# Designs tried in a protein design run: designed miniproteins, single chains, continued (5). Part 105

Each design is a single chain, and the fold is of that chain. pLDDT is the mean over its residues in the fold that is shown.

## One batch from the design tools (miniprotein)

Design m19645
Fold by ESMFold2-Fast:
Structure m19645 (fold): chain A 109 residues (1-109)
Amino acid sequence: SLAEEILRLAEEGVRLTLEAIRALEAGDLERARELVEEFREVGERLVELIEKVDPEAAEEARGIVEAAVDNLEKALASEDPSKAAALAAAAGILAVALQIEAERVARKI
């Protein structure tokens, strides 16, 4: 169902973000970049599905995806480990917020 696909993509987004954070902490920048790209693709697909149910929620979800990707890309570019960790943590919080929004939308279906 559409609700099941929305929930699955939201859960995958959280998983990918946690894996990207772990890759960043391990210094595996290549793996972290691949995971950020996968998160972007999953997030864009999630926004497309949300738009079919609630266009206003889709705009909010798009903003969250863009903010999460921006924070992860800034973490990848940071020479300061503490700043990188804070940016990565912010992206994790955003991924959870995206999941909460997706759950709210899925309940309408």
Scores: mean pLDDT 90

Design m19646
Fold by ESMFold2-Fast:
Order: C-alpha cells, then structure tokens, then sequence
Structure m19646 (fold): chain A 79 residues (1-79)
C-alpha cells in the first residue's frame, strides 16, 4: 500500500491521485467485475498519468478478489 501510494505520487499531484482512486472506486462499486481496460481508462480519464494508471491497473489485477478494498486502503493512505 505505502509503496504503491509513493509510486502514484511520483508522476501525479495528490489531487490527481485522489481523483483517480475515487473514480476507480466508483467503477468497482458499480461494476465489481470491471475489466483491466476499464480500470485503466477510468484512471486516465480521471487525471492519472498513463504510467500511474498502468501501475494501479496491474496492482488491482494482482489482487482481483480484493480490488475494491485495495482502492479503499490506497485512499486512506494518502497524506
């Protein structure tokens, strides 16, 4: 969690990371089975850099069963 937050903040402002995470949270609440492509597109549209959106998408794919919980933990871990 802390390492992933640090990675996202490398190329994005805190507001951009919060916006991206909230958009992905809303997507996963509405569509729990959202594809990796939908997660990526949602993050980019919300303001995350392409590289950060890829990092977030890969992390959520790695934690398929807990994707929404991972997003909630990332939001809580923002400074």
Amino acid sequence: IASLVSDLLRDNTQEEVASGLRAVQALLEAQPQASADQIFATAVRAGLSVGSAETLKDALVAHQAQRLEVVRQLLAALP
Scores: mean pLDDT 79

Design m19647
Fold by ESMFold2-Fast:
Structure m19647 (fold): chain A 73 residues (1-73)
Amino acid sequence: SFQEQVRRNAEAMKKRAESLIPNASPEAQKRLEEKIRELDEALREGDSKKMWKGMEELNQTIVDSADEGKLTI
């Protein structure tokens, strides 16, 4: 179902972001942890719209942190 697909994508993105934390600056680490927490809350609520928003914000945080030289991929 759509709900199951969104949940699987959110879980995968969360795990990827968690794996990047050791390579992040302290500033980027805090930003990533905040976005991971928001996505975790959306997952617990089962809210697909919040999951989509959380995934977008987490992805943007990864991109911005890498662009700022605060995250090594």
Scores: mean pLDDT 84

Design m19648
Fold by ESMFold2-Fast:
Structure m19648 (fold): chain A 86 residues (1-86)
Amino acid sequence: MSEKLVEEARKKIEEAKALIDRANDPTLSPEERQRLIDEALKKAREAGKLLDEATGVPSEVKQKLANEIVAVELRAIGVRLDLELA
């Protein structure tokens, strides 16, 4: 079911975004922030797999979601870099 796979992928992307937003909280320990980043990257990877499994989905929809996953991954890398530079 292409529609369900796309919606599950969107849900995973939104979950990853929420985890990155939480990881950007400076009141959390570096260990907690790193754990949230790792969880966000796991969710992004899961979204990518769901998107790959989706068939019959317009290329434009797949490309848009793939770009969203890349954006989430780049945001996670940015937060990780900030932690390393602290």
Scores: mean pLDDT 83

Design m19649
Fold by ESMFold2-Fast:
Structure m19649 (fold): chain A 84 residues (1-84)
Amino acid sequence: MAQQVGDPVKAQGGETVTLTATVTGPSGTYLVIAVAHSASDPSRILSAVQSEPQQLQEGDTVTATIKVPESAGDVVVRLYLLQL
């Protein structure tokens, strides 16, 4: 199940955003996914980055860095954990 972790971050086109969050779920194998959504249309994904599978436990800190496209305008970036 994919779960949003940490707080959403507002950003602008051309910015590089680093998100940090604490794992709140059970220990296991996870994908860490950062997704930049259009602020005006949250159904539009403008960019996304995905980690390789990682072994994580509750209380671990995860980070993801995402570059917002120069042409994007206003975006909201969210961090997700997907348990495998």
Scores: mean pLDDT 80

Design m19650
Fold by ESMFold2-Fast:
Structure m19650 (fold): chain A 72 residues (1-72)
Amino acid sequence: MKVVESPLIPGVKIERHPDGKVTITDVKTGKKLEFTLEEALKNPREFRKKIAELLGMTDEELQELARKEIRS
């Protein structure tokens, strides 16, 4: 199991489970979003939208953060 904090979104933890499940946790609120990694990879736009809702961010903001992280 890998637990990684996003450097661009402080206070967010991403956990990968052996069953292929992924849990995104907002550390401050304790809210969690669970999804299957396979589904997230097939439809990243929709799952990114759910993550944005969890964090109180816009989908565009989350897209920009992901793009910068890949390019950096």
Scores: mean pLDDT 65

Design m19651
Fold by ESMFold2-Fast:
Structure m19651 (fold): chain A 69 residues (1-69)
Amino acid sequence: SDEEELERLLEEVERLATRLAIQGKLDEAQAAGDRVKELLEQLKKGEISVEEAIERLKELIRQLREALA
């Protein structure tokens, strides 16, 4: 389901942000956390769909993986 996919992607962002913090990339880790908070607020307000939230989280995960390389 989209709900299960959303939860899985949120857990992956948290994992990647933790890895960035461990590498001393604290600003990138904090920015990822802020992006997630903004996304969840927009989703709660109905400003974006669950499908749009999933696509934005996938893009964030791609960016975080690039930052870890």
Scores: mean pLDDT 88

Design m19652
Fold by ESMFold2-Fast:
Structure m19652 (fold): chain A 98 residues (1-98)
Amino acid sequence: SAAETTALLAQGEMYYSNAINKYEEAKAAAKAGDFAKAEEYLKLGDEYAKKGDEYFDRAIATAPDAARAAEIQARRDQGKADYEAAKKEAEAAIEAAK
């Protein structure tokens, strides 16, 4: 249903937001010299990103028409670009602080 698609999309967006927050926490931990915490947050970010991908895939699969599926795909692509950028910054901070 359209309502199911919208609910799955909202969950996907929530998980991508959580992934970005964990990558930001990883970056902050690395800058503070807490490498164990930085790696833990990086792992949690990856787990949230994967969950986000799963919910976006389900939202696309349940989309009522091609136009809605395309809209959700565009949001997924943007969300992936955003969390990949945040992850790259976290990884760079971990390397720079070694």
Scores: mean pLDDT 91

Design m19653
Fold by ESMFold2-Fast:
Structure m19653 (fold): chain A 82 residues (1-82)
Amino acid sequence: SKELEEGIKENEILQKVRDIIEKGYLEFLETGDASKLEEAIEEAKKYFEENSKDLSEENKAKLEKKFNKMVEEARKRVEEYA
C-alpha cells in the first residue's frame, strides 16, 4: 500500500539523517570544532529535502518535526561540552 511504502521511506530518511548528524557529532568530539556538527546538520537537511519530495504533506510535516528535534538534541549535546 502507499501508506506502507511511505512508512518505509520515512524510516529510511530518519535513519539516514540520524547517521549524518551522529557522524558530525563524533567529528566534533574528535576535533573540538562545533562547525563539524553544523556542516552535518546542513548535509542532513539537504538529504531530507531531496528524499521527502514524494511523501504526503502530513507525513512530511511529522517527519520534519522529528528531524528538528534531532537537530535540537544534537546542538544541546555540543553545548553541554562547551
Scores: mean pLDDT 85

Design m19654
Fold by ESMFold2-Fast:
Structure m19654 (fold): chain A 73 residues (1-73)
Amino acid sequence: SSMQEQQEQELKEKVLQQLREQKDKYLEQGLDSSAAQQLARINRLEGKSAADMTDPEAREIEARLREVRERLS
């Protein structure tokens, strides 16, 4: 349904925003390799529409985002 597609798109946008913020924090801290890894994740996500995201891919990205947040807090 259109509502389900909107929810997937909103999840993608929120994850992308947080990945961009974490990338910028890594750059500020001089963690260039970590920043490059986050940029690669951002580029992969930007190349996909919400409708093309698989549930496993969404879960992996969410889990990685949580891990990064815990490491920086």
Scores: mean pLDDT 67

Design m19655
Fold by ESMFold2-Fast:
Structure m19655 (fold): chain A 93 residues (1-93)
Amino acid sequence: ERAERAAEALKGLTPEQVKALASAVISVGDEEARKLALKAMIFANAGYVDDAAYYIAQALSLMTPEQAREAAELAVKYGVDPETAERLLEAVS
């Protein structure tokens, strides 16, 4: 359910924004979150943006609230809009 809410918050993102989120999760997350973020990058590069968003949502759901906030802040620096980052943090809390 939490991952599903996070995936809903990520709908409508561009492949570039999903890859920015994946890069942020790889930088902040633990091994399992990084594996999911790498899968997200593969799916985004293949054009499966909704599947990529779902893997990012799964990765964020495995992170602590502090790590998820840190990843969201880093993603904004990588080009994700702040409104999308805020909705995503609300969905995983």
Scores: mean pLDDT 79

Design m19656
Fold by ESMFold2-Fast:
Structure m19656 (fold): chain A 57 residues (1-57)
Amino acid sequence: SLEEIAKELGVSLETARLAYAHVLGLTDASLDEIAERAGVSKEQVEKAYEKIREKLK
């Protein structure tokens, strides 16, 4: 689940949800913008994006 991904990466559930929306094309926010808003590194957001993308294959 998104909650489990958030816990594994040490990010908020909101950050995981924004990464998920980005994977689905539901948001114009870049990964950089998501990282800034969440106060986390771009690397953490990219890892969330990759894990979510893998689960959607």
Scores: mean pLDDT 70

Design m19657
Fold by ESMFold2-Fast:
Structure m19657 (fold): chain A 81 residues (1-81)
Amino acid sequence: STELERLARGLGEAIAQGKEAEKKGDYEKAAEYYRKAARLAYEMARLLRDTDPEVAAALEELGRELDEKAKEAEEKAKKAK
């Protein structure tokens, strides 16, 4: 699906941008990108639930991991202020 291809590219891009922001010490941007990545992972999971439930479950797990990375980045941003 073209929609799934767009979501997959967006997910990869958001993860890469989150990691880049972390390397620069921009934890506010890192948190924003990781939350965006989590939302994209959950959207992909929703679209795949009926056709590919195992892949959907893996994407939901990835979304949770990305939410945890966002929370960690938010905490680091608070300590920097």
Scores: mean pLDDT 88

Design m19658
Fold by ESMFold2-Fast:
Structure m19658 (fold): chain A 82 residues (1-82)
Amino acid sequence: LLTANEELARLLAKVGAPKTMSEAEFLMALLEYIGKEKLFDPENPLIANVGDSELGKLLGVKEVDLSDFDGLVELLRKHAEE
């Protein structure tokens, strides 16, 4: 199980996610957040345009490839502890 830092926990709380979750549960919470904030690319649902969002600022990325499971887990692990 991973425990989110304060900043990640605040963002994911907007979708009702707890602070401590499995990697898969963190990915599901991230997808729900992206959907709620309408960050999915309308032409490619596997891409999220996060560059101008609070999420993009936290993760340090402009775009997220939702098909890259390992890359998403690595990004989340920078903001969560075992």
Scores: mean pLDDT 80

Design m19659
Fold by ESMFold2-Fast:
Structure m19659 (fold): chain A 62 residues (1-62)
Amino acid sequence: MYKVTVTLADGTTPEQVARARQAAEEALEKNKDKSIETRQKGVEEALADVPGVTGVRVEEVA
């Protein structure tokens, strides 16, 4: 399983949060058979257009 941690700026709206979550899920699905580094890059690129996202981290969990 993978854990995605997204850091959000103060004042991020619920709509922006929902869009960020959808974009992260789509990026992870697109890169499901790739390395952790590729998954992280994919999620970062997908969230680059979402206002209020200041950081992204993807980690593998047991």
Scores: mean pLDDT 75

Design m19660
Fold by ESMFold2-Fast:
Order: structure tokens, then C-alpha cells, then sequence
Structure m19660 (fold): chain A 82 residues (1-82)
């Protein structure tokens, strides 16, 4: 849907602008909310939400913000190209 695309584009911009883990977490929460509210395939949406949560947990364990941002950006771009 257009709402899904716009929400993911907004989340992508916030991820790219994130300067710390707290800002990255807020951007990812927007992406998760967008997927759960606007994605037509609920099982696919849940799968992508779990992937986003995994990236955040790895970031919390490693402290590697740049790697986490790259992984989230890649995932959101893949979703936008479908």
C-alpha cells in the first residue's frame, strides 16, 4: 500500500539520520509499527519484525551502530523494492 511505502521511507530516513542507538531504536520502532499496521501479508510482516529486532539486539551486544544502521537500511530498501 502507499501507506506502507511512505511509512518505510520515513523510517529509512530516520535510520540514516540516527546518531546513537536510542535514535536507531526509535526509527526501527516506526518501521515495525508500519509493517504491523500496513503490510498485507501478516506472516511476512512478523518475519521482517523479528529480523529488525535481531539487528537491534546484536547492536546492543556489540555497540556497533554503523553495522546495525547498514543492516536496517538494506532490509528497508529490500522491502521498498518489492
Amino acid sequence: SEELKKGLEEALKKVEEAENLEELEEAVRLAIKTLLEHHEDVLKAIGQVLRLIGILEDARLTGDLEKAKEEVIKLLKELLEE
Scores: mean pLDDT 86

Design m19661
Fold by ESMFold2-Fast:
Structure m19661 (fold): chain A 82 residues (1-82)
Amino acid sequence: SSEIQKLTEEESKLVKENIEHPSKFATEFTSEMIIRSIELGRDLTVDQILDLTRDLARKYGMSDEAIDKLEELLRRRYAVRK
């Protein structure tokens, strides 16, 4: 679960190029993943992770185009790791 919460090099590059404060994004993403996992009593589904990612990326100023690219990278990663 903690390994899945870490961004890959490619995902991190996309975040750094499209968000002014990528460390704040990563911290809030990790925190929300933990909180929601505790509330559900299980790991989040891929769709729940993607919804969280879209909401936070928009909050931190990513364009819809950049969010779509990040979503594609995450879908590929979670399809391989789950």
Scores: mean pLDDT 74

Design m19662
Fold by ESMFold2-Fast:
Structure m19662 (fold): chain A 98 residues (1-98)
Amino acid sequence: ASEEQIEEARKLAEEAFELAKKAFKVGNIEALELALKTLEIAIEIASNDKEAKFELEERLGLAEILLAITKIVGDNPNPELVEEAKRLLEKAEKLLKE
C-alpha cells in the first residue's frame, strides 16, 4: 500500500473506532461488528507499516472488548447507526482494492 492509502486507512480506522464507541453506548451489536470489519480491513491496508499496524491492532482490541460487553448486556436495534457503519465498511473495501 502507498503512504496515501495508509493515511486514508488510519482515518477510516479512527471513524470506525468512534462509531464502535457510539454503538457500544446504544448497545448495537450489528454496527459494532461492522466497525470491527472496517478496522480489520484498515489493518490489512497498513500491514507493511509496523507502527500503523500496531496502532490499528490496539484500536481493534479495544473495540473487540466493547463488542464482548455489548453481547453480555444486550442488543438495541439502531438502523441509522448500522447504515453509517455499512458506508464506512464500503469505503474501506474500495480503498483495499486500490
Scores: mean pLDDT 86

Design m19663
Fold by ESMFold2-Fast:
Structure m19663 (fold): chain A 74 residues (1-74)
Amino acid sequence: SLEKKIQEARETLAKVYEKIRELALKDKEKVEDVQKALKYLEGDKSLKASPESLKLAQQLLDARKTIEEALAAK
C-alpha cells in the first residue's frame, strides 16, 4: 500500500507539472501567478495570487507532502 501511495502521488505530481509547463508555453504571467501562490501557501501572506493558481499550487504541495510522508514512513 505504501509503494502504491508513492506511485499515485508521483503520477499526480507529474500531471500538475505538465499543466504548469503548458501554462508556461501559453502564458508566462500565469506561471508567475502560480509561483506567487506557492510562496503564499509556504508562508508569504503578503503575496496575492488568483484562485486558479492557488488551487494548482495547493495540488502541487499536497502531492509533494504525500510523497515526503510516504518516504518518511518507509
Scores: mean pLDDT 75

Design m19664
Fold by ESMFold2-Fast:
Structure m19664 (fold): chain A 79 residues (1-79)
Amino acid sequence: SDLLMSLLNSLLHLNSINLRQNTVNLKNQAALANQQDVDKGKKLNEEYKKLEQLSNLGDDFLSVSIRGRRLAEQNRLLL
């Protein structure tokens, strides 16, 4: 009985350590994913700034609108 209880306690301890390590790994993966999303967001902001520059130059608002719709669709994939 004592041997079985000692073995069970050791297994519970190992499982607890593994769960903690897995939780840390998941947090690190989430942080990396968030960093990738931030980088994608920066690229979308650069594309939006280009559209504003084209609009200010007096380009066709219809063409600007079509491009803006495409950027909004790309942004939805990041959210």
Scores: mean pLDDT 61

Design m19665
Fold by ESMFold2-Fast:
Structure m19665 (fold): chain A 68 residues (1-68)
Amino acid sequence: MPSFEELLEEMERLKEEALKETDPEKIKEIQRRMGEIGQLALDTLSGAQAVEFLERMTEMQEEIEKHK
C-alpha cells in the first residue's frame, strides 16, 4: 500500500500540474485524480495521518480553485 509520504508527493505533483494547466477540462481531470488519491488515503492511512492528509489536500485544492 502507498505510504503517507508517497500519497502526499503524488497529490503535490497533481497540484503543480493543475496550476500549470489552462485547459479547464484537463484541470477537472487532474482534480478527479486528486479525489481518487484522497479517497485511497482515507481508506489506507491511520486516523491521525488521515486528518493531516485531508488538511493538506484541502489547502492544495483551494490553491487550484483560486487559479481557475
Scores: mean pLDDT 80

Design m19666
Fold by ESMFold2-Fast:
Structure m19666 (fold): chain A 126 residues (1-126)
Amino acid sequence: SSSELAKQLAEEEGKKLAEEALKLAREIIDKVLSTASEVGKSLSPEQSSLLFLAISQSSAQMLQIAYQGGLGSKEEVIKSLKEAVELFRKTLEEAARQAGPEAEPAARAVAETFEKEGKKAIEKIK
């Protein structure tokens, strides 16, 4: 039936969107890591460790969120990416709080890179 065909096409589109979301999530992570590597040069080893631990934890969670979007609509994928950006920001704010005020500019630069690249990823999916 046309209804069964529509369901099959929606499932195939969902898988394609999940694969694209995973690819875009990895691209965001790569750019965030590049920014962290550069700004981390001005941080102590302890502050750098906190920043990279926060990025590692947030990156793993973002990849999981992207992977789980498999049968979602574009709207659901976009929602998942926005949730990942918010979670990453909270994780970086906590890491900066623990590292001290001298680490705040580095944490902000990383968060700004994540928001910028996340916005680009959302525009590619729309």
Scores: mean pLDDT 74

Design m19667
Fold by ESMFold2-Fast:
Structure m19667 (fold): chain A 88 residues (1-88)
Amino acid sequence: MREALEALDERALPVARRALEAAKEKGLMEKAKEIFAEAAAEAETVADDEAAALEITLEAIRRIAELTGDEETAAEAERLLAEARALR
């Protein structure tokens, strides 16, 4: 379980970076920060559940990618989100 979550985290990192870079380039950083702040607050409430925290983070990444119109990054985040949900 933990090794699978760690591997998924490593795969999520470049997707998160891509989503944030697109938000920065499009001048949407304030909205991206808002989405991440909401996700961070939710993740804190489930800190004892690593899979649930990862799901919240991946959903935030997907939302940011959708906001920037990056369909490829949004689809990649959705796939990772489905894999995280399958671990529960």
Scores: mean pLDDT 78

Design m19668
Fold by ESMFold2-Fast:
Structure m19668 (fold): chain A 75 residues (1-75)
Amino acid sequence: VTVEELQKKYEDAVNILKDLNVPQPLYAQTAETIINYKSAHPGKAVDKALQAALDSLNVPVATFEEALKRYDAQQ
């Protein structure tokens, strides 16, 4: 994976989060969480352990699941 590919993935994730009304201060952390989750668990849905981490970021599971769905659709 090139630096340019990682930057594009980050920008795509941030644009999805903007569309889903995620607060601006959370864009970087939430985008990184999406990219890292998909890299480590390419076929997995959000589980209970990840929900606890997302709750600390004030991002609802439904919002994160929708973001993952839109992110996958762009690949």
Scores: mean pLDDT 68

Design m19669
Fold by ESMFold2-Fast:
Structure m19669 (fold): chain A 62 residues (1-62)
Amino acid sequence: MNEEVIEEESKKVAERFGKEVAEQIRKNLLSMLAVNPSVTPQDIRDQIALHIAMLEREEAER
């Protein structure tokens, strides 16, 4: 479940921001799962949403 969510959301990030950004986020989320097995699919989606919002905000404020 969690790995599937990471793959789906990473694909969306890759389509919007590029493969390198998507890979960085995917790696970060997989690391988070390895350290905290209590992470839920919703936590993963929330983290990705935050990353996307931050990326959009940072690029807009450049």
Scores: mean pLDDT 76

Design m19670
Fold by ESMFold2-Fast:
Structure m19670 (fold): chain A 61 residues (1-61)
Amino acid sequence: SNAEKLAEEYDRKAKEYEQQGNFAESAKWYGKAARHYLRAGNEEKAQEAIDKATESAQKAA
């Protein structure tokens, strides 16, 4: 679905920011990925993205 494709793109973007040490941006993009995975009905990948967003947000603080 379009939602799953967008989630995958946002997840990839979040990972790029994470690798750059930009944890604030990483958290935002993982959050967007999670929302789109939920819309696609992929609860497992949504939870993974939520966990990564939380981890990145903690590192940004």
Scores: mean pLDDT 88

Design m19671
Fold by ESMFold2-Fast:
Structure m19671 (fold): chain A 108 residues (1-108)
Amino acid sequence: DDLIAQAKELARQVLELAEEILEAARKAYEQGKITGQQLGEIEALLESIRTQAERVIASDDLDEILAQLQLMVENLELLAELLKQAGLDDEAARAQEQAQQLRDLIAQ
């Protein structure tokens, strides 16, 4: 199923994005631009998103993959709002774009 292959590729892209956002958030914290509470909330959502992406990559069950993709969309949208509140507008826009790509795949 081409859908499973596309889901795994998008999940790998989400893992790469999650690492980039984590580094940006940590740098912002080190520079005094965000609070420790904001960093902690961002890190917690990124851990959930990574776990969901890893489950997509490891699974061959379409129902499981679709359920994980839906959770990833919800958590990426929450992440984007936290990033906007933290002033990380570029990272927020990237998270929103990734959520939209996952939504488009689920709608097929």
Scores: mean pLDDT 90

Design m19672
Fold by ESMFold2-Fast:
Structure m19672 (fold): chain A 87 residues (1-87)
Amino acid sequence: SASAQLSEEELRERWLAGIRARVREAYEQLKERAANGEDSDEAWLLARLEAGEAPEDIVAALEKEQGLSPSQREAALAVFTAFRELL
């Protein structure tokens, strides 16, 4: 696959961009799904972030649900830690 040919740094940057995009999309989808009475994985992730859950706990839950490589886990922890400081 194309992902197998990316450097660790490129994979991490792409994955971090994806996480940021998912958080933004989850907020928009949560608004739409709240109006319709539905939930999604993205809404779940946003809800955990907005609830003030520890980055380590969010990453552990994401790893359990999605399966993460060690590099992705470290990247997720960095992103969620940054989001914690902003929220």
Scores: mean pLDDT 67

Design m19673
Fold by ESMFold2-Fast:
Structure m19673 (fold): chain A 60 residues (1-60)
Amino acid sequence: EAAQLQRELAMLQKAIANTDAMIERMRARNAPQSRIEAYERTRAWLRESIAAVEAEIAKL
């Protein structure tokens, strides 16, 4: 259980890091704001997912 939640947390942390890197690359390339905003929404969802997994771990 704890090991599975820790693996999920690690995967989500990698996903958010990749999303942050993509946002930085898009900003550097002057990508359309709508594209950047779409990734920012994905980042927000990932942050909420991380918080949920952390809450589950905290209950163990």
Scores: mean pLDDT 83

Design m19674
Fold by ESMFold2-Fast:
Structure m19674 (fold): chain A 85 residues (1-85)
Amino acid sequence: SKWIEVVEQVIEEAQHLSGKDAIALLKAALRTIIEQSKDPEVRELARKGLARVEALESELGNLSDEQALAKVTKLGREFIEELRE
């Protein structure tokens, strides 16, 4: 899927960002998938992913950048696995 490659690129770029910016990048990618995907199942998975990232964002004040990046990476990888057949 095109979206697997997009999220893999987001995970790689996130490693060079602050935890706040990494969260913002993954949120932006998931919003783009919701807007541009014609597959209702992919859109629903992206909405669920976005909710998980927003929950992580609410915890940001209690996390180091290292902890936030690890959680962003985990959420991105979980979303990729959900997109696989």
Scores: mean pLDDT 88

Design m19675
Fold by ESMFold2-Fast:
Structure m19675 (fold): chain A 74 residues (1-74)
Amino acid sequence: MATIRVVSEQPQSQEQIEAAKKAALEVPGTIAVKAIQRPDGRAVLVITAEDLEAAEKAAKAAQKVLGPAKVTQL
């Protein structure tokens, strides 16, 4: 299993955060996605997948919704 954290560079609406979570979950091999909104409005997604390739694909899917984001392997 692999885990990646995605933090949006811009504040996100709750609807955008839910859409990003859904997009990541639709990637084959994604096990779980935890989504939190920071006090500054930025989205934080913690993506757990079967392997690193699936986690990276899920992070990329989330970034398509969130726009520019910092991606960190955990």
Scores: mean pLDDT 84

Design m19676
Fold by ESMFold2-Fast:
Structure m19676 (fold): chain A 100 residues (1-100)
Amino acid sequence: SEVEKILEEAIKELEEDRELALKEKDYFTAAMLDRAIEDLKYVLEHGSIEEAIKMLEGLIELLDVLRDHALAQKKEKLAERLEEHREKFKEYLKKLKELK
C-alpha cells in the first residue's frame, strides 16, 4: 500500500533523528521521537488513512518545536536534520491527502 510505504519512510526518518539526538545528548528530543515512532508504528498496523493524516499533522508540529529546542541549545546539526524531515513530512502529508 502507498499509505504503508509513506508511514514506513516516516518511521525511518524519525529513527535517524532519534539516533542523532542521542549522539548530541538531547535526551528530551530522543524521548519525544521514540514516542512518535511507537505511535506511527501503531497507526501503520491498526490505523486508517484519516488517522495517518492526523498523526503526520501532529508530527510536523512536533518537529517544528523540537527544531527550535535544538537551535536554543546550539545543536545546529540536529536542528537542520529535524527541519529537513519536517519538510519531507509535509510532502508525505500532501500525498496521503491525495490518496484519501
Scores: mean pLDDT 89

Design m19677
Fold by ESMFold2-Fast:
Structure m19677 (fold): chain A 73 residues (1-73)
Amino acid sequence: SPEVEELIERLKKAIDEGNIPEAVAIARRLSRLDPEALAEFLNSILKTPVTVEQAADPDVAALHVAKIVESKK
């Protein structure tokens, strides 16, 4: 999906810039649109695997993304 691809690119940029509010908002959107694609993206960065079921929960997805951003600071 072009929308999912664009959101993943925006999420990468938000994480790189340390923009927690934007990264969290994008992660919640991706959680609702394509939790599988979000899980694949998170698993490319995280040492501990994230399941598709966890990525499908917007609050869990947001927490994982916030931790990634914080770990870069």
Scores: mean pLDDT 82

Design m19678
Fold by ESMFold2-Fast:
Structure m19678 (fold): chain A 104 residues (1-104)
Amino acid sequence: MSSHDELLQQYEEDPSLWPDFARSLVTLIISYTDLKKITIRYGERYRELLEIFKEEAAKLDLEVELVPIENPPKKSSAEGDTLTLGSEGSPVRALWDAVLELIR
């Protein structure tokens, strides 16, 4: 179990913490990349978390384009400025994995 598993579980259990989670991820993106815009491809179940992420990103001058997809892959990935959220696990874990892949 990673050192972040307990923190991710807390975010999974409490949607009121999603703005703080989103802000932390946006801060990682702007700190480790020169990206001004990212595209997130996602399955329908992620919409609520991603709308919150987009709002927090806008506050930090990061443009987010949300692209719904019918058949998401099992695992999250990142290529260039594009995140693809996997269908496995929670929306919180899918977004976390995609952002970590982006900033590696």
Scores: mean pLDDT 82

Design m19679
Fold by ESMFold2-Fast:
Structure m19679 (fold): chain A 64 residues (1-64)
Amino acid sequence: MRREVDEEARRRSVEAITEGQKKGNYKETAEELEKIAEEAEKRGASESLVEGIREQARQYKELA
């Protein structure tokens, strides 16, 4: 299991959410989270983590 890939994806997701909240730009936050999930999946991240990030992206898209 590639733990480093999972940790990096989690960190990037938190950073994207934090920046999006500061700017109030939920559409860009959702798009960034989708990119993070796609990259994590390609690198072999945990399926549950990828699904979690995609679900967060969907929630932010609904707020936008």
Scores: mean pLDDT 79

